# Ledger of designs, part 113: designed miniproteins, single chains

Each design is a single chain, and the fold is of that chain. pLDDT is the mean over its residues in the fold that is shown.

## One batch from the design tools (miniprotein)

Design m3930
Fold by ESMFold2-Fast:
Structure m3930 (fold): chain A 68 residues (1-68)
Amino acid sequence: SEERKKLVMKIANLLLKEITPEEASRVVRELMALIDAGASDEEIRALVLKYASEETANEIVKLLKEIR
């Protein structure tokens, strides 16, 4: 959906502040799979924290809560 594409772009832009485009693409794919599986905010945060700062992880979780 258009909303899903927009969400993917927003998450990617947050990650690109700290990691490479290739890593961001992989992390976004893993995050979207977790979201589709109904993963908790804590599981989502834990995945992001493997690649990026707590600040970025918290912003991604907040973004997901605002959309949902």
Scores: mean pLDDT 83

Design m3931
Fold by ESMFold2-Fast:
Structure m3931 (fold): chain A 88 residues (1-88)
Amino acid sequence: DLEREMLEVFRRMKEAVAASEVATKFGKKAGIPVEKTMQIVNDAFAKSKTPEELAQLIADGLKSLANMSDEQVQELKDAILKAIEEAR
């Protein structure tokens, strides 16, 4: 069903926008350029099927570019998931 697929795509895109705002804010604090953070968000969006997978892939991507503690990774994941929930 094309209409159902289109609505799901729009929902996923809205979730990705909310996640990108949180990720870029965290990335700036960690010294990561916005362009690199957006590459991670776009890659995570393409590979993820759920909000939880999206948050995990973004957090793992940012951790790979900055020395983030496990606590900071968890805070980032929680913040992304909260932003996605608020965007619904």
Scores: mean pLDDT 82

Design m3932
Fold by ESMFold2-Fast:
Structure m3932 (fold): chain A 84 residues (1-84)
Amino acid sequence: PLRVPEEVEKISKEIVEKNKPTNDAQRLENRLLLVDKLYEKGVMTLDEAIEAYNYLKEQATALGLPDIKARVDERIKKLEEEKK
C-alpha cells in the first residue's frame, strides 16, 4: 500500500515525463523505476517493496518480458538479503 499520495503523484509524474511508455516493456520499466524511487525515499517499507516487485515479476512473466523479469528478480534478491 502507498502511504503518501502527494509523494506518489510527484514521483509518478517525474518517471512518466522522463520515460513515456510506448509499449508494455517500457510501461513495466516505468513501474519498476517507480517502486525503486518509492523505496529509496522511504514511502514504501521493505516488505511493501518486495510485494510490489513480486507483482511486477508476475506481469513481466505473463507478458513474456524476460529482461524486465531478470531486473525485478535481482531487486527482490537484494531486498530479501537486507531483510535477514
Scores: mean pLDDT 75

Design m3933
Fold by ESMFold2-Fast:
Structure m3933 (fold): chain A 103 residues (1-103)
Amino acid sequence: DSQVRNIHRQIQDIQRDMYDVYQQVQRMISDPSQVQQGGDLMSQTADTYGQRMTALSDQLNAYYQSQGKGISPEAIRLQFLTDIQTRQMLDQARSVRDSYNQS
């Protein structure tokens, strides 16, 4: 199915971009001169990726429902993983901000 394949490609592209940005943030927060910028980028990345991944999960679920298949287990798994990753990124961004404000 071309629509499902297109959704899967978008998921893979977003996950790859997230990995690259996450590695950039890790380098930034390791540098005291870039800690604040790294924290800000982490928060922005978490928000953007969470929104985009949720939209794709919703599209996949809507497609499954349109085919009479009910709720997509793949959409549930994708949302669960997205929620965990987004929470971890936001927790790290908060920790970075707290550390910066203590100086």
Scores: mean pLDDT 81

Design m3934
Fold by ESMFold2-Fast:
Structure m3934 (fold): chain A 80 residues (1-80)
Amino acid sequence: SIFELLKEAENMTPEEIEALRKRLDELEAEFKKRFQLNDKEKRVLESLRRNAEETGALGLLLQIREYELVLKSYEKEEKG
């Protein structure tokens, strides 16, 4: 799976990278709202964001996929 994300990242345009940033903003907001994150947890998200941006498109993709998987898992557990 990581090799597929790496290939996606290598072929991304600047416009697509900006779209990833916006998607990550949306996911971070949803995470803060849904899990009622405290200040320490919010600082962890901020640090993860900085690391992802420093890594570039691959880092942004990895963070987006991770947050989407966690949120999807949570939604399935609430519906049972």
Scores: mean pLDDT 80

Design m3935
Fold by ESMFold2-Fast:
Parts: structure tokens; sequence; C-alpha cells
Structure m3935 (fold): chain A 94 residues (1-94)
């Protein structure tokens, strides 16, 4: 019981951290659009941020339900990777 709660808490914290990266990427996309940045890079970063948000949301739902924690772990990992890539593209486009 307590170990399950700790594992769920860790997954939710990781999802929240990745969510901060998604918000940062989205803000960067908006800034690049205003500055006339590379449209192709803007679109790529937007798509990656959207996919990351989808994976993170699904993982959070599973973690909150306490079901399929292995799947939630995989989804968080995928979301973290996608969010990081989106942020990197935004940084390169400035």
Amino acid sequence: MEEEKERRRELLLRAASAGVLVVGAAAGVVSLERLGGDKKKIEEARRLAEKANEKITEASDLAMEGKDLEKAEELVREGEELARKAVEIVKEAF
C-alpha cells in the first residue's frame, strides 16, 4: 500500500515536471511566431509538445487510478523525451 502510493507520487511528480517543459515549449512557439521564426521548426516543436502533453496526461490518469503503473512509467518517459525535444527545437530556432 505505502510503496504503491510512493510510486504513484513519483510518477505524478515526473509528469508535472514534464508538463512544465511542455508549457515552456508552447510559450517559445508563440514567441517565435511573433518574431518571425522558422515556420517549419515552429510547427515541429508544436507537434512534439502536443504529443508530449497527450502522453503525460494519459500517464497521470493511470498513476491516479493506480492501474498499469508500468504503462504509466513508459508514457511518462515518452512524454519527457518529446517535451525535451520540443524545448531544444525552440531554443535552436531563436
Scores: mean pLDDT 81

Design m3936
Fold by ESMFold2-Fast:
Structure m3936 (fold): chain A 96 residues (1-96)
Amino acid sequence: MSARDFALETFKDLIDEEKAKIFLSKFKSSKEAFEYLLGLGKKAIEEGDYEQAIRFYLLALLDPELTEEQEKEALEGLAEVLEKMGRHELAEKLRE
């Protein structure tokens, strides 16, 4: 199982996949959607809204057209949120 698949399965209750697909379809490109969602995730971390940060990173990971670099960046952002929440073992699984 990939780190991406593990993240999406672990947090499936935080994602409405049908609504996520509709949201992603509103962007001109996967790159535009990715940059927007990562910006929101980073801002949510800065504001201490870790649940929203998780949701934004998971939404980014739902895009099937992500590059390997984009997938890794979103997983690192998610791992940072989990570390700040004290979920150290879960964060390590996303980085390995």
Scores: mean pLDDT 81

Design m3937
Fold by ESMFold2-Fast:
Structure m3937 (fold): chain A 57 residues (1-57)
Amino acid sequence: MLFPSAEVAEAVAAAVRAATDAEVRLVSPTILQITAPTREQAAAAYALALETYRRLL
């Protein structure tokens, strides 16, 4: 997932880490990568990341 700023990417990463068991990695300051043990968990983590990003707008 690509974000408009490093601050937004870090905020989304922190929220996903706090709420899910997914592994969250910043590939670059504005690019977030999420991995999880199952496809379902990964999908849920991505959905949360999108919702968190919308709340920051």
Scores: mean pLDDT 75

Design m3938
Fold by ESMFold2-Fast:
Structure m3938 (fold): chain A 89 residues (1-89)
Amino acid sequence: STMEILRELHRLLDEARELIDRAEEAVKNGDLEKAKEYVEKAEEIIREARKLLEENADKLDPKTLAILMTQITVLGGAVEYIKRLIKKQ
């Protein structure tokens, strides 16, 4: 159902945000191995969320679709930012 798809998307996005926050904290603490682990897991979850959204785009209203696409894009940008921080250390 559309409600189950939305619940799953929100769970994935919340999990990705938590992992991104943990990755940022790991970078601040100098734990680059943990930062890499968290950011790679976040990237995988963002990829799953994007796939789920794309496979169900026709089932969502255009406004909800646009909001979720924007959230996925923002989280993807955060992952790339953290990857650059790790490379600069």
Scores: mean pLDDT 90

Design m3939
Fold by ESMFold2-Fast:
Structure m3939 (fold): chain A 75 residues (1-75)
Amino acid sequence: MLDEARQLVDQARDLLRQGQYDEASRLADQAIKIADDVFEKNRDNKEKVHEAILLEAEATAIRMHSFIMQQVLKK
């Protein structure tokens, strides 16, 4: 599951570079949901929790960047 979320983050970054901000945001949201689910189900596994938190932070940064760029495009 975290590997899937990681792939979504990588795809979202690629879309962000291409100027596909709406799609990048959608993939980032999916990655956040997966990371949150892994966090809840693996609370006793410190390494898994740490990975989930870092991945959620990365996805959140992509989402914020996409939002800011969309506002810039609105002029």
Scores: mean pLDDT 80

Design m3940
Fold by ESMFold2-Fast:
Structure m3940 (fold): chain A 91 residues (1-91)
Amino acid sequence: SLISLIIKYAPKSKKLQKFLAETLSAEDVKRLVGLEAPDSKGKALKDMNFSEIYNFLVKANEILHKEFGVPLFSEEELTVEAMKLHGGSKL
């Protein structure tokens, strides 16, 4: 799961941490990856449309691919991961 990889690598990547703080609310960064992001200027995940969540995952995947060699996920795989975040507790 890309979300699991984001959680795993976020503490190890300052670039991913910066991207998360720029893209997500401080509450969502803390909830998703357990990191403090007091300078967060991002949008709450609950207020994001599907396209915004999809694009967030595309960019997170690109950062993980470049830094850690995580494979680039397909459009179908990214869509499934976006549904997990957009649907709240629903898949």
Scores: mean pLDDT 80

Design m3941
Fold by ESMFold2-Fast:
Structure m3941 (fold): chain A 98 residues (1-98)
Amino acid sequence: MLDELIEEMKELISKKFNIDKETIDKLFEWLNDPSKSLLEVYEEAKEYLSKKYKLSDEKVDAIFSAIIYVLFLPGIVSALKWSKEEALEFFEKHLEKL
């Protein structure tokens, strides 16, 4: 259930920003690298996304915000016992603001 929620949130980010899912997965791998600080991951993501997709800093910041939210939200959803539909609705509302 939780893995399915994370995958659907990744697909929503991919669709919202017109970025392939493999790129989103790569950014999550960087965030899970214990040798890297959050700032180092952010700087590397900014360089990578700007080079590959020609994105502005503002769009990179929006994407990074959405990714951080995906990492945070599943823990809260599990603790509060939200349904998958409630979690996705909440995340979609967050994406609309970005």
Scores: mean pLDDT 78

Design m3942
Fold by ESMFold2-Fast:
Structure m3942 (fold): chain A 87 residues (1-87)
Amino acid sequence: DLKEYVLKRIEEIKKLVDAAMAEIRATTDPEEKRRILARLEAEVSRLWTKLQVEIAYYGEPSEETRKAIDEAQEYVLRRLREMKALV
């Protein structure tokens, strides 16, 4: 089921982003904060690209699945902006 697969991948990406946010908030070293952010941006980019390739392989997603992807992308971008403000 493409929808269940996509939702599970989105959940994994969100957990990764939330964990990095908590780590940045707990860190006092500016260099460490920058390293955490850079690592997260690279990992999110890789996972997002992989998800897009897999969706292309499985075919056209439903409107509901597409909305879930768009909402997840906006969530991730908002969290990345918040983290950049803390670094």
Scores: mean pLDDT 85

Design m3943
Fold by ESMFold2-Fast:
Structure m3943 (fold): chain A 92 residues (1-92)
Amino acid sequence: MEELIREAKERVLKRLEEAIKRLEEEGREEEAELVREAAERLRAVKNEEIRRLAEEVKEKAPRPLSEREAVERAVEMLARRIGLEIERERLA
């Protein structure tokens, strides 16, 4: 479980870092800053939170998921949730 969580987090974080670089090269500095904030918050997420979300994903899935699939989906969902939270905070 812990190893799957680490791998999934690292994979998503690497994708976010690549997105930041691309946005910076395109001059989309505000969007790059949002992605940086999302990456920082994702790094701070505890393994316990990801584990809980992975269990919820497994329970709600229309088919049985492997632990790997559930963890990968949980990390992706957390990344999206963090992005939406940052957008809401900036509108407030």
Scores: mean pLDDT 81

Design m3944
Fold by ESMFold2-Fast:
Structure m3944 (fold): chain A 76 residues (1-76)
Amino acid sequence: MSEEQKRIVEKAFKGVEELEKYADKLVAEGRQQEALDLTQQAKDRLKGLMDKANVPEEVKKEILERFDKLIKKLEA
């Protein structure tokens, strides 16, 4: 991967980790819908960035699957 691709991937993994923690806090406060909306928006923005940077499909899948897992958890 290029240096730009590596930076985007690193930010993506850190971003989803921080979003998971923030979503847990929002759910604890009764703000589950806000947590879901933020997670969906973050997934869409990050997918666009990874597509623009031509991040390898296998890496994109790993990151997007982590977002999908969080979305399913928030929908439960």
Scores: mean pLDDT 81

Design m3945
Fold by ESMFold2-Fast:
Formats: C-alpha cells, sequence, structure tokens
Structure m3945 (fold): chain A 106 residues (1-106)
C-alpha cells in the first residue's frame, strides 16, 4: 500500500503542477481537475485502513477537498472566475501532498 500510495501522490503532484502552468484553464476548471485527482488519491489511501499514516493522509486530503469544493461552489454560484485564488488553493494542495509524501518515506 505505501509504495502504491507514494507513486500515486508523486503522479498527482506532477499533474497538479502541470495544471498550474496551463493558462488556458479557468479557475473553476482548475479546481474541478484538482478535486478529481484528490478523489482518486483518497480512494486509493482508503484501501489500506490498517495503516495509520495512510488513514491520517486520507483525512487530511478530505479536508483539503472540502475547502476546494466550498470555494468552487461559491465561484459557480456567483459566476465569478478567480484564477489567481484557484491557483493558490492548488498550490496549498500540492504542499499538503508533499508533506504526506515525506511522512510515507520516513
Amino acid sequence: CREEAIKAIEKAIKELEEALKDDSLTGLELLDRTIEILDELIRLLRKCPEDPVLREAALELEEVRGIIEIWRGVMKSLKEDDVEGAKKVVEYAIEVLKEILEKLRA
């Protein structure tokens, strides 16, 4: 489970970093892509509930996902596209993923 999780997190970080460089994406599209990536990771981490580090990581990612979903909902309801704000939230998600990766490698 940990080796699979490490590979999945490394891939997610690269995909999110690539999304941040894609200036064609709207803020909403960037957040949607981030939610999809986080959902896949959370599902994978939850396959190993006996590993306390993976369980903790899944909870941290669920919290990040919740924050992104609330902001996405606000942007959509107000019909305002905050690309700069969306990028900051994705950068925060990448930071959390990097912290989880360090814990898994220890």
Scores: mean pLDDT 83

Design m3946
Fold by ESMFold2-Fast:
Structure m3946 (fold): chain A 103 residues (1-103)
Amino acid sequence: SGDEVLFQVALKDYEDAKKELDELISRLKEMADKYKGPVAERYRQAIEEAEKLKKKGDDLVAAGLASTDPAERTRLFVEASKYYGKAVDLAREALAEGEKEIA
């Protein structure tokens, strides 16, 4: 029963982090299209780095869904959420720094 409760918490954390990351990547793409020059290139670099972190998280989610061990599944989803969290932080920082450079 404890393993199932821990998995449900990890699943919710993953779903929340994925939703926020998808929204932030969409915003970075919007800003990269709207602005030109060096600031647009920084947004594109942030998209590339965020998508690399997202792929690591997606691969861990896929491994978790393939696992028959509830404890391993929970660990993989927790690790995936850490990669999504890093991507979220990176995306937020890129948006904040880009805003300072827009005259």
Scores: mean pLDDT 86

Design m3947
Fold by ESMFold2-Fast:
Structure m3947 (fold): chain A 80 residues (1-80)
Amino acid sequence: MYKATITLEDGRVFEGEGETESEAVAKAIAKTLKEELGIEVSDEALESMSEMPVEELIEKAKWRLEVLTGKKVEIKVEKL
């Protein structure tokens, strides 16, 4: 089990948990998009993100979330 934490520069925190690092990050991304921007991520999109290499997923997600929110974004993954 892994936990991903997305922290915005305003101190807001979004967490996701999964069996893989990519699944945890994908769930944290989906929560951030829903709660910050009102963007709902489909189950199919979530599964697709969960299958990406974690390093690529983090790099792409950080850039896109920073553009979409206008805030600095930090993404952390830890093993539970």
Scores: mean pLDDT 86

Design m3948
Fold by ESMFold2-Fast:
Structure m3948 (fold): chain A 70 residues (1-70)
Amino acid sequence: MIIDPKLISEEDFKKAEELMRQSLKEGISPEDLVKQLRQQAEEALAAGDNKKAVELLRIASAIELLTKES
């Protein structure tokens, strides 16, 4: 099929764009931002906060899609 249903929601893309804009002002690259979000997701998993970990991973994936697809 020509349309691939994305695992990432529209809200995740909006959060990704906002975080990318903020991180660029701080001198942080999108790739470094993705690393930070994945690290935070691992910390959330270790704390037993699976919902937060999944949310962070979705945002990290949205950043990757925005940087690879644009």
Scores: mean pLDDT 74

Design m3949
Fold by ESMFold2-Fast:
Structure m3949 (fold): chain A 91 residues (1-91)
Amino acid sequence: SLKEAKERLLELRREAIRAGLPESTIRRRELEFLAELLGVSRAAVSTGFRNGSGHPLVVQLSVSRAVAEKLREIGEEIQKELEERRALAEE
């Protein structure tokens, strides 16, 4: 579900931040998560994106875009929650 996807995305971000990873690496991990969510490999997603043909991977990438848009909205909610909690923790 989207709620479970949100929780896993939040956990991935927490782990990456704790490990001191740069935002570019965090974005790469988010793409890996999306590939797993759709049941395709990262290489398959990348190949489908590059070719832009009527291949089945293009259809999955279109579904990926809809899912990515929803996950982006959820990510913005998570970011706001983290900022609010950080502000409270600094008091």
Scores: mean pLDDT 57

Design m3950
Fold by ESMFold2-Fast:
Structure m3950 (fold): chain A 63 residues (1-63)
Amino acid sequence: SEEVLEKIDEERKKNPHWSLSEILEKLGLDMSPTEVMEARILKTANPAMQERIEARRREIEEG
């Protein structure tokens, strides 16, 4: 979600020496650094790209 990504960015700005994992732990977020990266990519993707990402995700989940 966009709100979660904004909170992560705000916390990184306050604590530039912390790793992404440390920031996620501080915020109590149940997500991995990989999930954060995927969420950022999905957010910046155009509608056609978002559709392709969702289709690939379904293929991985079903395979």
Scores: mean pLDDT 70

Design m3951
Fold by ESMFold2-Fast:
Structure m3951 (fold): chain A 84 residues (1-84)
Amino acid sequence: SMQEKFEEETLKEIEELKKKGLEAIEKENFKEAEEILEKLKKKKEFFELIKDKVNLSKEVWEKIEKAIEEAIKEIEEAIKKKKE
């Protein structure tokens, strides 16, 4: 279904960005990590704007919102820990 495809592709994109952000932090490439963090934050803002316009279930939106919030948190915490 269109919902399943959107959910799968969106969650995959969030996971790929999280992985790249964490890899950038391990390499001490903080500029790249901050750019990835900014992309995730912009995606979160975009999803908040469109969630009332796009016919997806509440459960799908909650899953996407949780995934992106967890990705943002993990990257921010990893940056903080590495900069100590």
Scores: mean pLDDT 84

Design m3952
Fold by ESMFold2-Fast:
Structure m3952 (fold): chain A 68 residues (1-68)
Amino acid sequence: GFTEDDLSEEEKKALEETVERMQPLAEELLADDSLSPEEKMRILMERIIEEGPPVAREAALRQLAFAA
């Protein structure tokens, strides 16, 4: 699963900040009962890869690779 040990402090902070900015998307995904938790996480990570700063993008790529 997604663990804190998989991320550096910088990656974790950047990912957390990016997730906070994407809270509206996360809320929409959580409201969509047709998607599995894994699919919701994948969509969120893919958006972070597209829109996030480089550190957050690297963290999201690592998490997505682990989830795959």
Scores: mean pLDDT 70

Design m3953
Fold by ESMFold2-Fast:
Structure m3953 (fold): chain A 96 residues (1-96)
Amino acid sequence: MQKITRIVEVSSPEQMSTAQRGDLVLYSGDIDSSDAQLFSSDATALVTLQGHVSPDARQILQQQGIRVYEATSPYDVGQSVDDALRQTALQLMRQS
């Protein structure tokens, strides 16, 4: 099973194509099926905000072998969404 070795923060779906084997990608925006197709099949995992990945996008990511993790939404409490994704990623790396 591929171990997560690097955290990659992306600000747009197009940057997801640059992911490499062992990468854990962080993205706080919406991911639809077209966005999911931009992922490199070498990426190991994605951390996103809960409810921001469409069911079709999740299916595409799973078919590519990319594990999807959803961080709890912090925006209702004034926390940074990016910080929530980073904390989730760090926990996953420590558990891998």
Scores: mean pLDDT 73

Design m3954
Fold by ESMFold2-Fast:
Structure m3954 (fold): chain A 60 residues (1-60)
Amino acid sequence: MEEVQRLRKEAEELMRKEVARATELLADPENASQGMDLAIQASEEVQKLVQEARRLEAEL
């Protein structure tokens, strides 16, 4: 159970950090494409952690 909570917390931290950077880049039209790519990558990493936590939670 604590492992699931830790994974969720790490996913939230990662999302917060990476999304903040992506939002900053997206606000600048010159860097919008970079912001999009960063947001997609961050979303992928977060989903990975969240799904791993959910898998552990649902499986057991």
Scores: mean pLDDT 73

Design m3955
Fold by ESMFold2-Fast:
Structure m3955 (fold): chain A 69 residues (1-69)
Amino acid sequence: MVDEAKKKGEEASGQAMLDAARRGDPLDTVRDKGVQAYKKALEESGASPSDTKKQVDELQKRLDQSNSP
């Protein structure tokens, strides 16, 4: 189910971003690691290519909005 894949993706993304931030990586690298982990988690959960793209696009949109109020 897309909701379960999204939940798993958000957990993986959050962990990857936290790990990158703990290493002192720049914000762009933290974001990239988060998006990469999110996409991989969705793919591993069996999400379709179109669903994966939609969820990745939504995550990128949220990250863009958080950087520019």
Scores: mean pLDDT 75

Design m3956
Fold by ESMFold2-Fast:
Structure m3956 (fold): chain A 71 residues (1-71)
Amino acid sequence: AARRAGLAAYELARTLSPRVARAIDAALPHVAAGDLEGALATVRETARRLGLSEEELRQAEAHVREIHALI
């Protein structure tokens, strides 16, 4: 249940913005390891590299936090 809910949140972000989905994808190994701080740092670095807007970055961070809370 929890893992499926996390995947649904990820797929929603992917549908809205492919760049947001890439930032979340880069953070998933850190989320799986229970490292929320590392996951958020990875999202921010990927966002800078891909040129995400402030809104897209907030969206990616929110989804990473949600996925972390569900696993």
Scores: mean pLDDT 74

Design m3957
Fold by ESMFold2-Fast:
Structure m3957 (fold): chain A 65 residues (1-65)
Amino acid sequence: SEARRERAVRAVMEATGLSEEQARRVVDMVIEGGGEVDVGRVAEATGLSLETAIRAVRAALEALA
């Protein structure tokens, strides 16, 4: 749902300090992968460091559960 996506975006922003646009992109990639995402691919697609991508993906997965 949109409300669940919005909550996940906020969770990613809070955990990482990323902008809303970057957080939304990470959340959308996690949703597209059905909860199974390659963190390295997320980092490459978004330009984030691997450490930030790991933190962002974890926050998104937890919020979407």
Scores: mean pLDDT 84

Design m3958
Fold by ESMFold2-Fast:
Structure m3958 (fold): chain A 100 residues (1-100)
Amino acid sequence: TKEEQLARVMLEALDQVAKALKEAGDNETAALVQSYKDTLEAQIAAAKTPEEVLQLVQDGLFAMDDLADRLKAQGKNDLAAKVQEIRDQAQAQVKAILDS
């Protein structure tokens, strides 16, 4: 379904962010992103409508924007740019799925 495709895009994006954080040595933030991903996966599984899945995916994109801003505040500009790149790719995929 479109909802399964939206969920997969978001969960893959969060996994990529967690891996990038871990590779940069930010194991604490990587663990927080992994926890967010696990919670989101459970929330998507419990969702009863397509609108609820879309809202959860949009919330995930906003969480990635917040993370990028926090990383910039810490002086981690290259890592923030990587998170924004992953987020932008996920948003483009979400739009393509919704337009299909």
Scores: mean pLDDT 88

Design m3959
Fold by ESMFold2-Fast:
Structure m3959 (fold): chain A 110 residues (1-110)
Amino acid sequence: MVEIDVHAVSEAEAEELVRRLAAEYGEEPELLEVEVTDAASGAAAAEQIAAHLRRVAEEGRVGVIRLRATSADAAGEAVGNALVAVAELLAASERPAHVHILLESATPIA
């Protein structure tokens, strides 16, 4: 069974959550960092997130995905497309795995 938790976080909150998860699970989480700035980077991020979810599910590990996006809609679209792409694999997973998706606000333009 694969559990997926989605967190809306700042950069500092994401760093703290990654450290806390490593301590709680007693192992370093499999970390993926992706950025979405346009449609092309959004498509690439969705593919990278899908590949990461497949690997974590197959290995029964704890995964963390840090997604920085120019908008919440762009972040949600990339994550949604990745989840749809791997839905059957996640449903068929016989190994327990946990994935934390950290949706980080883009740095202010100032």
Scores: mean pLDDT 75

Design m3960
Fold by ESMFold2-Fast:
Structure m3960 (fold): chain A 61 residues (1-61)
Amino acid sequence: SKEEIKEEILKEGLERFEQGMPLAKVAQLAANKGLEAGLSNDEVAELVAELVERIRELQAA
């Protein structure tokens, strides 16, 4: 489902960031994966925004 795809992309993005991938590259990777999976431009923008916010929260901790 689209929900499973979104959760998978978010999880992978967080894992890549924890492994030392820069935020900009993580966001770009998530956007590319979302588009390849058939998400709309709006859905991809929302997904990337959510990933960026989760990463910011992780950095603040």
Scores: mean pLDDT 84

Design m3961
Fold by ESMFold2-Fast:
Structure m3961 (fold): chain A 78 residues (1-78)
Amino acid sequence: MTEEELRKRARQLLNRAEFLKDRLDDPSVSPEAKEQLLAQLEGDIAELRRISERVPLTPEEQAKLDELEAYVAEKKAE
């Protein structure tokens, strides 16, 4: 995979992570569904971290990744 392809993949993962975050913040979503959504978000964050080790993210992308990692940590600490 090229650096351009990895950066495109990172953008796709960030967009999906925002969607998953919105679903996790929805009070109508069941606790069981939220557990599955959180696992998916954790997987997407792990893939983003692996991409960041191979190609530098933009400062904006890095800030979003850091925010998502903090969000997941907060949800798991409840």
Scores: mean pLDDT 82

Design m3962
Fold by ESMFold2-Fast:
Structure m3962 (fold): chain A 99 residues (1-99)
Amino acid sequence: MAEELLKQGEETRKLYEKGAENAIKASPERGKRMAELDLEIGEATRRLLEAQAEYLKDPEKGRVKLEEAQRYFDEVSKRLAEVNAEEGARVRALSEQGA
């Protein structure tokens, strides 16, 4: 189980790296910001799964790392939500100015 969590974390990170490359290719002008967030969420997911694996081996020592990883994941998730909201507002503003 612990080895499987570490493998899942690495595979998740690679998927987000590929997503970042695709985002830049699809929309170079907007892709850079989304690519950076994709890389950060991938790293946050990797850290969370790594911390969970350590917690399973030694709960007393792993608890602090798990709490830190969860807080980092929550922070990155919040930033992703904020950027998505900003892009939505920007698209709406451009549409209203074009009318």
Scores: mean pLDDT 73

Design m3963
Fold by ESMFold2-Fast:
Structure m3963 (fold): chain A 67 residues (1-67)
Amino acid sequence: RDAATAIADYVIKQFNLPQSLSQDVDSYIVDQMGTIAVAGETTQKPLLEAELGKDKVKAIYEEGLKV
């Protein structure tokens, strides 16, 4: 929970995203961490991939898994 929020804040600042995306990024990280065994079912992933690119979204996912 706290880790997902910290990563979301980091991503928002690092990629210069609007604060309105903070909840979407947080939800995506929480979903990926919660569904580590069944990755790929989140609707937030394709939205973030469109905004940030697949490589960056993969990096966020891998960072979330470390926490």
Scores: mean pLDDT 58

Design m3964
Fold by ESMFold2-Fast:
Structure m3964 (fold): chain A 65 residues (1-65)
Amino acid sequence: SEAEARYERMLANLDAGLQAAVDAGLVTPEEAERIRKVSEPDIRRAAETGDSSVLRGLLPRPTPA
């Protein structure tokens, strides 16, 4: 389904961003796993509504938001 495909795409993007953050030393692997788990409901909702902007708020960033 469209929502499932969107959810998988959003999760893949989150996973890639979290891996990059771990590699950059911004978060630990444990913190990355925690972020992924607490983000799942938001990613699910975003996939259902088509709003991918939530991913920007979930990923650790080196610059102030």
Scores: mean pLDDT 73

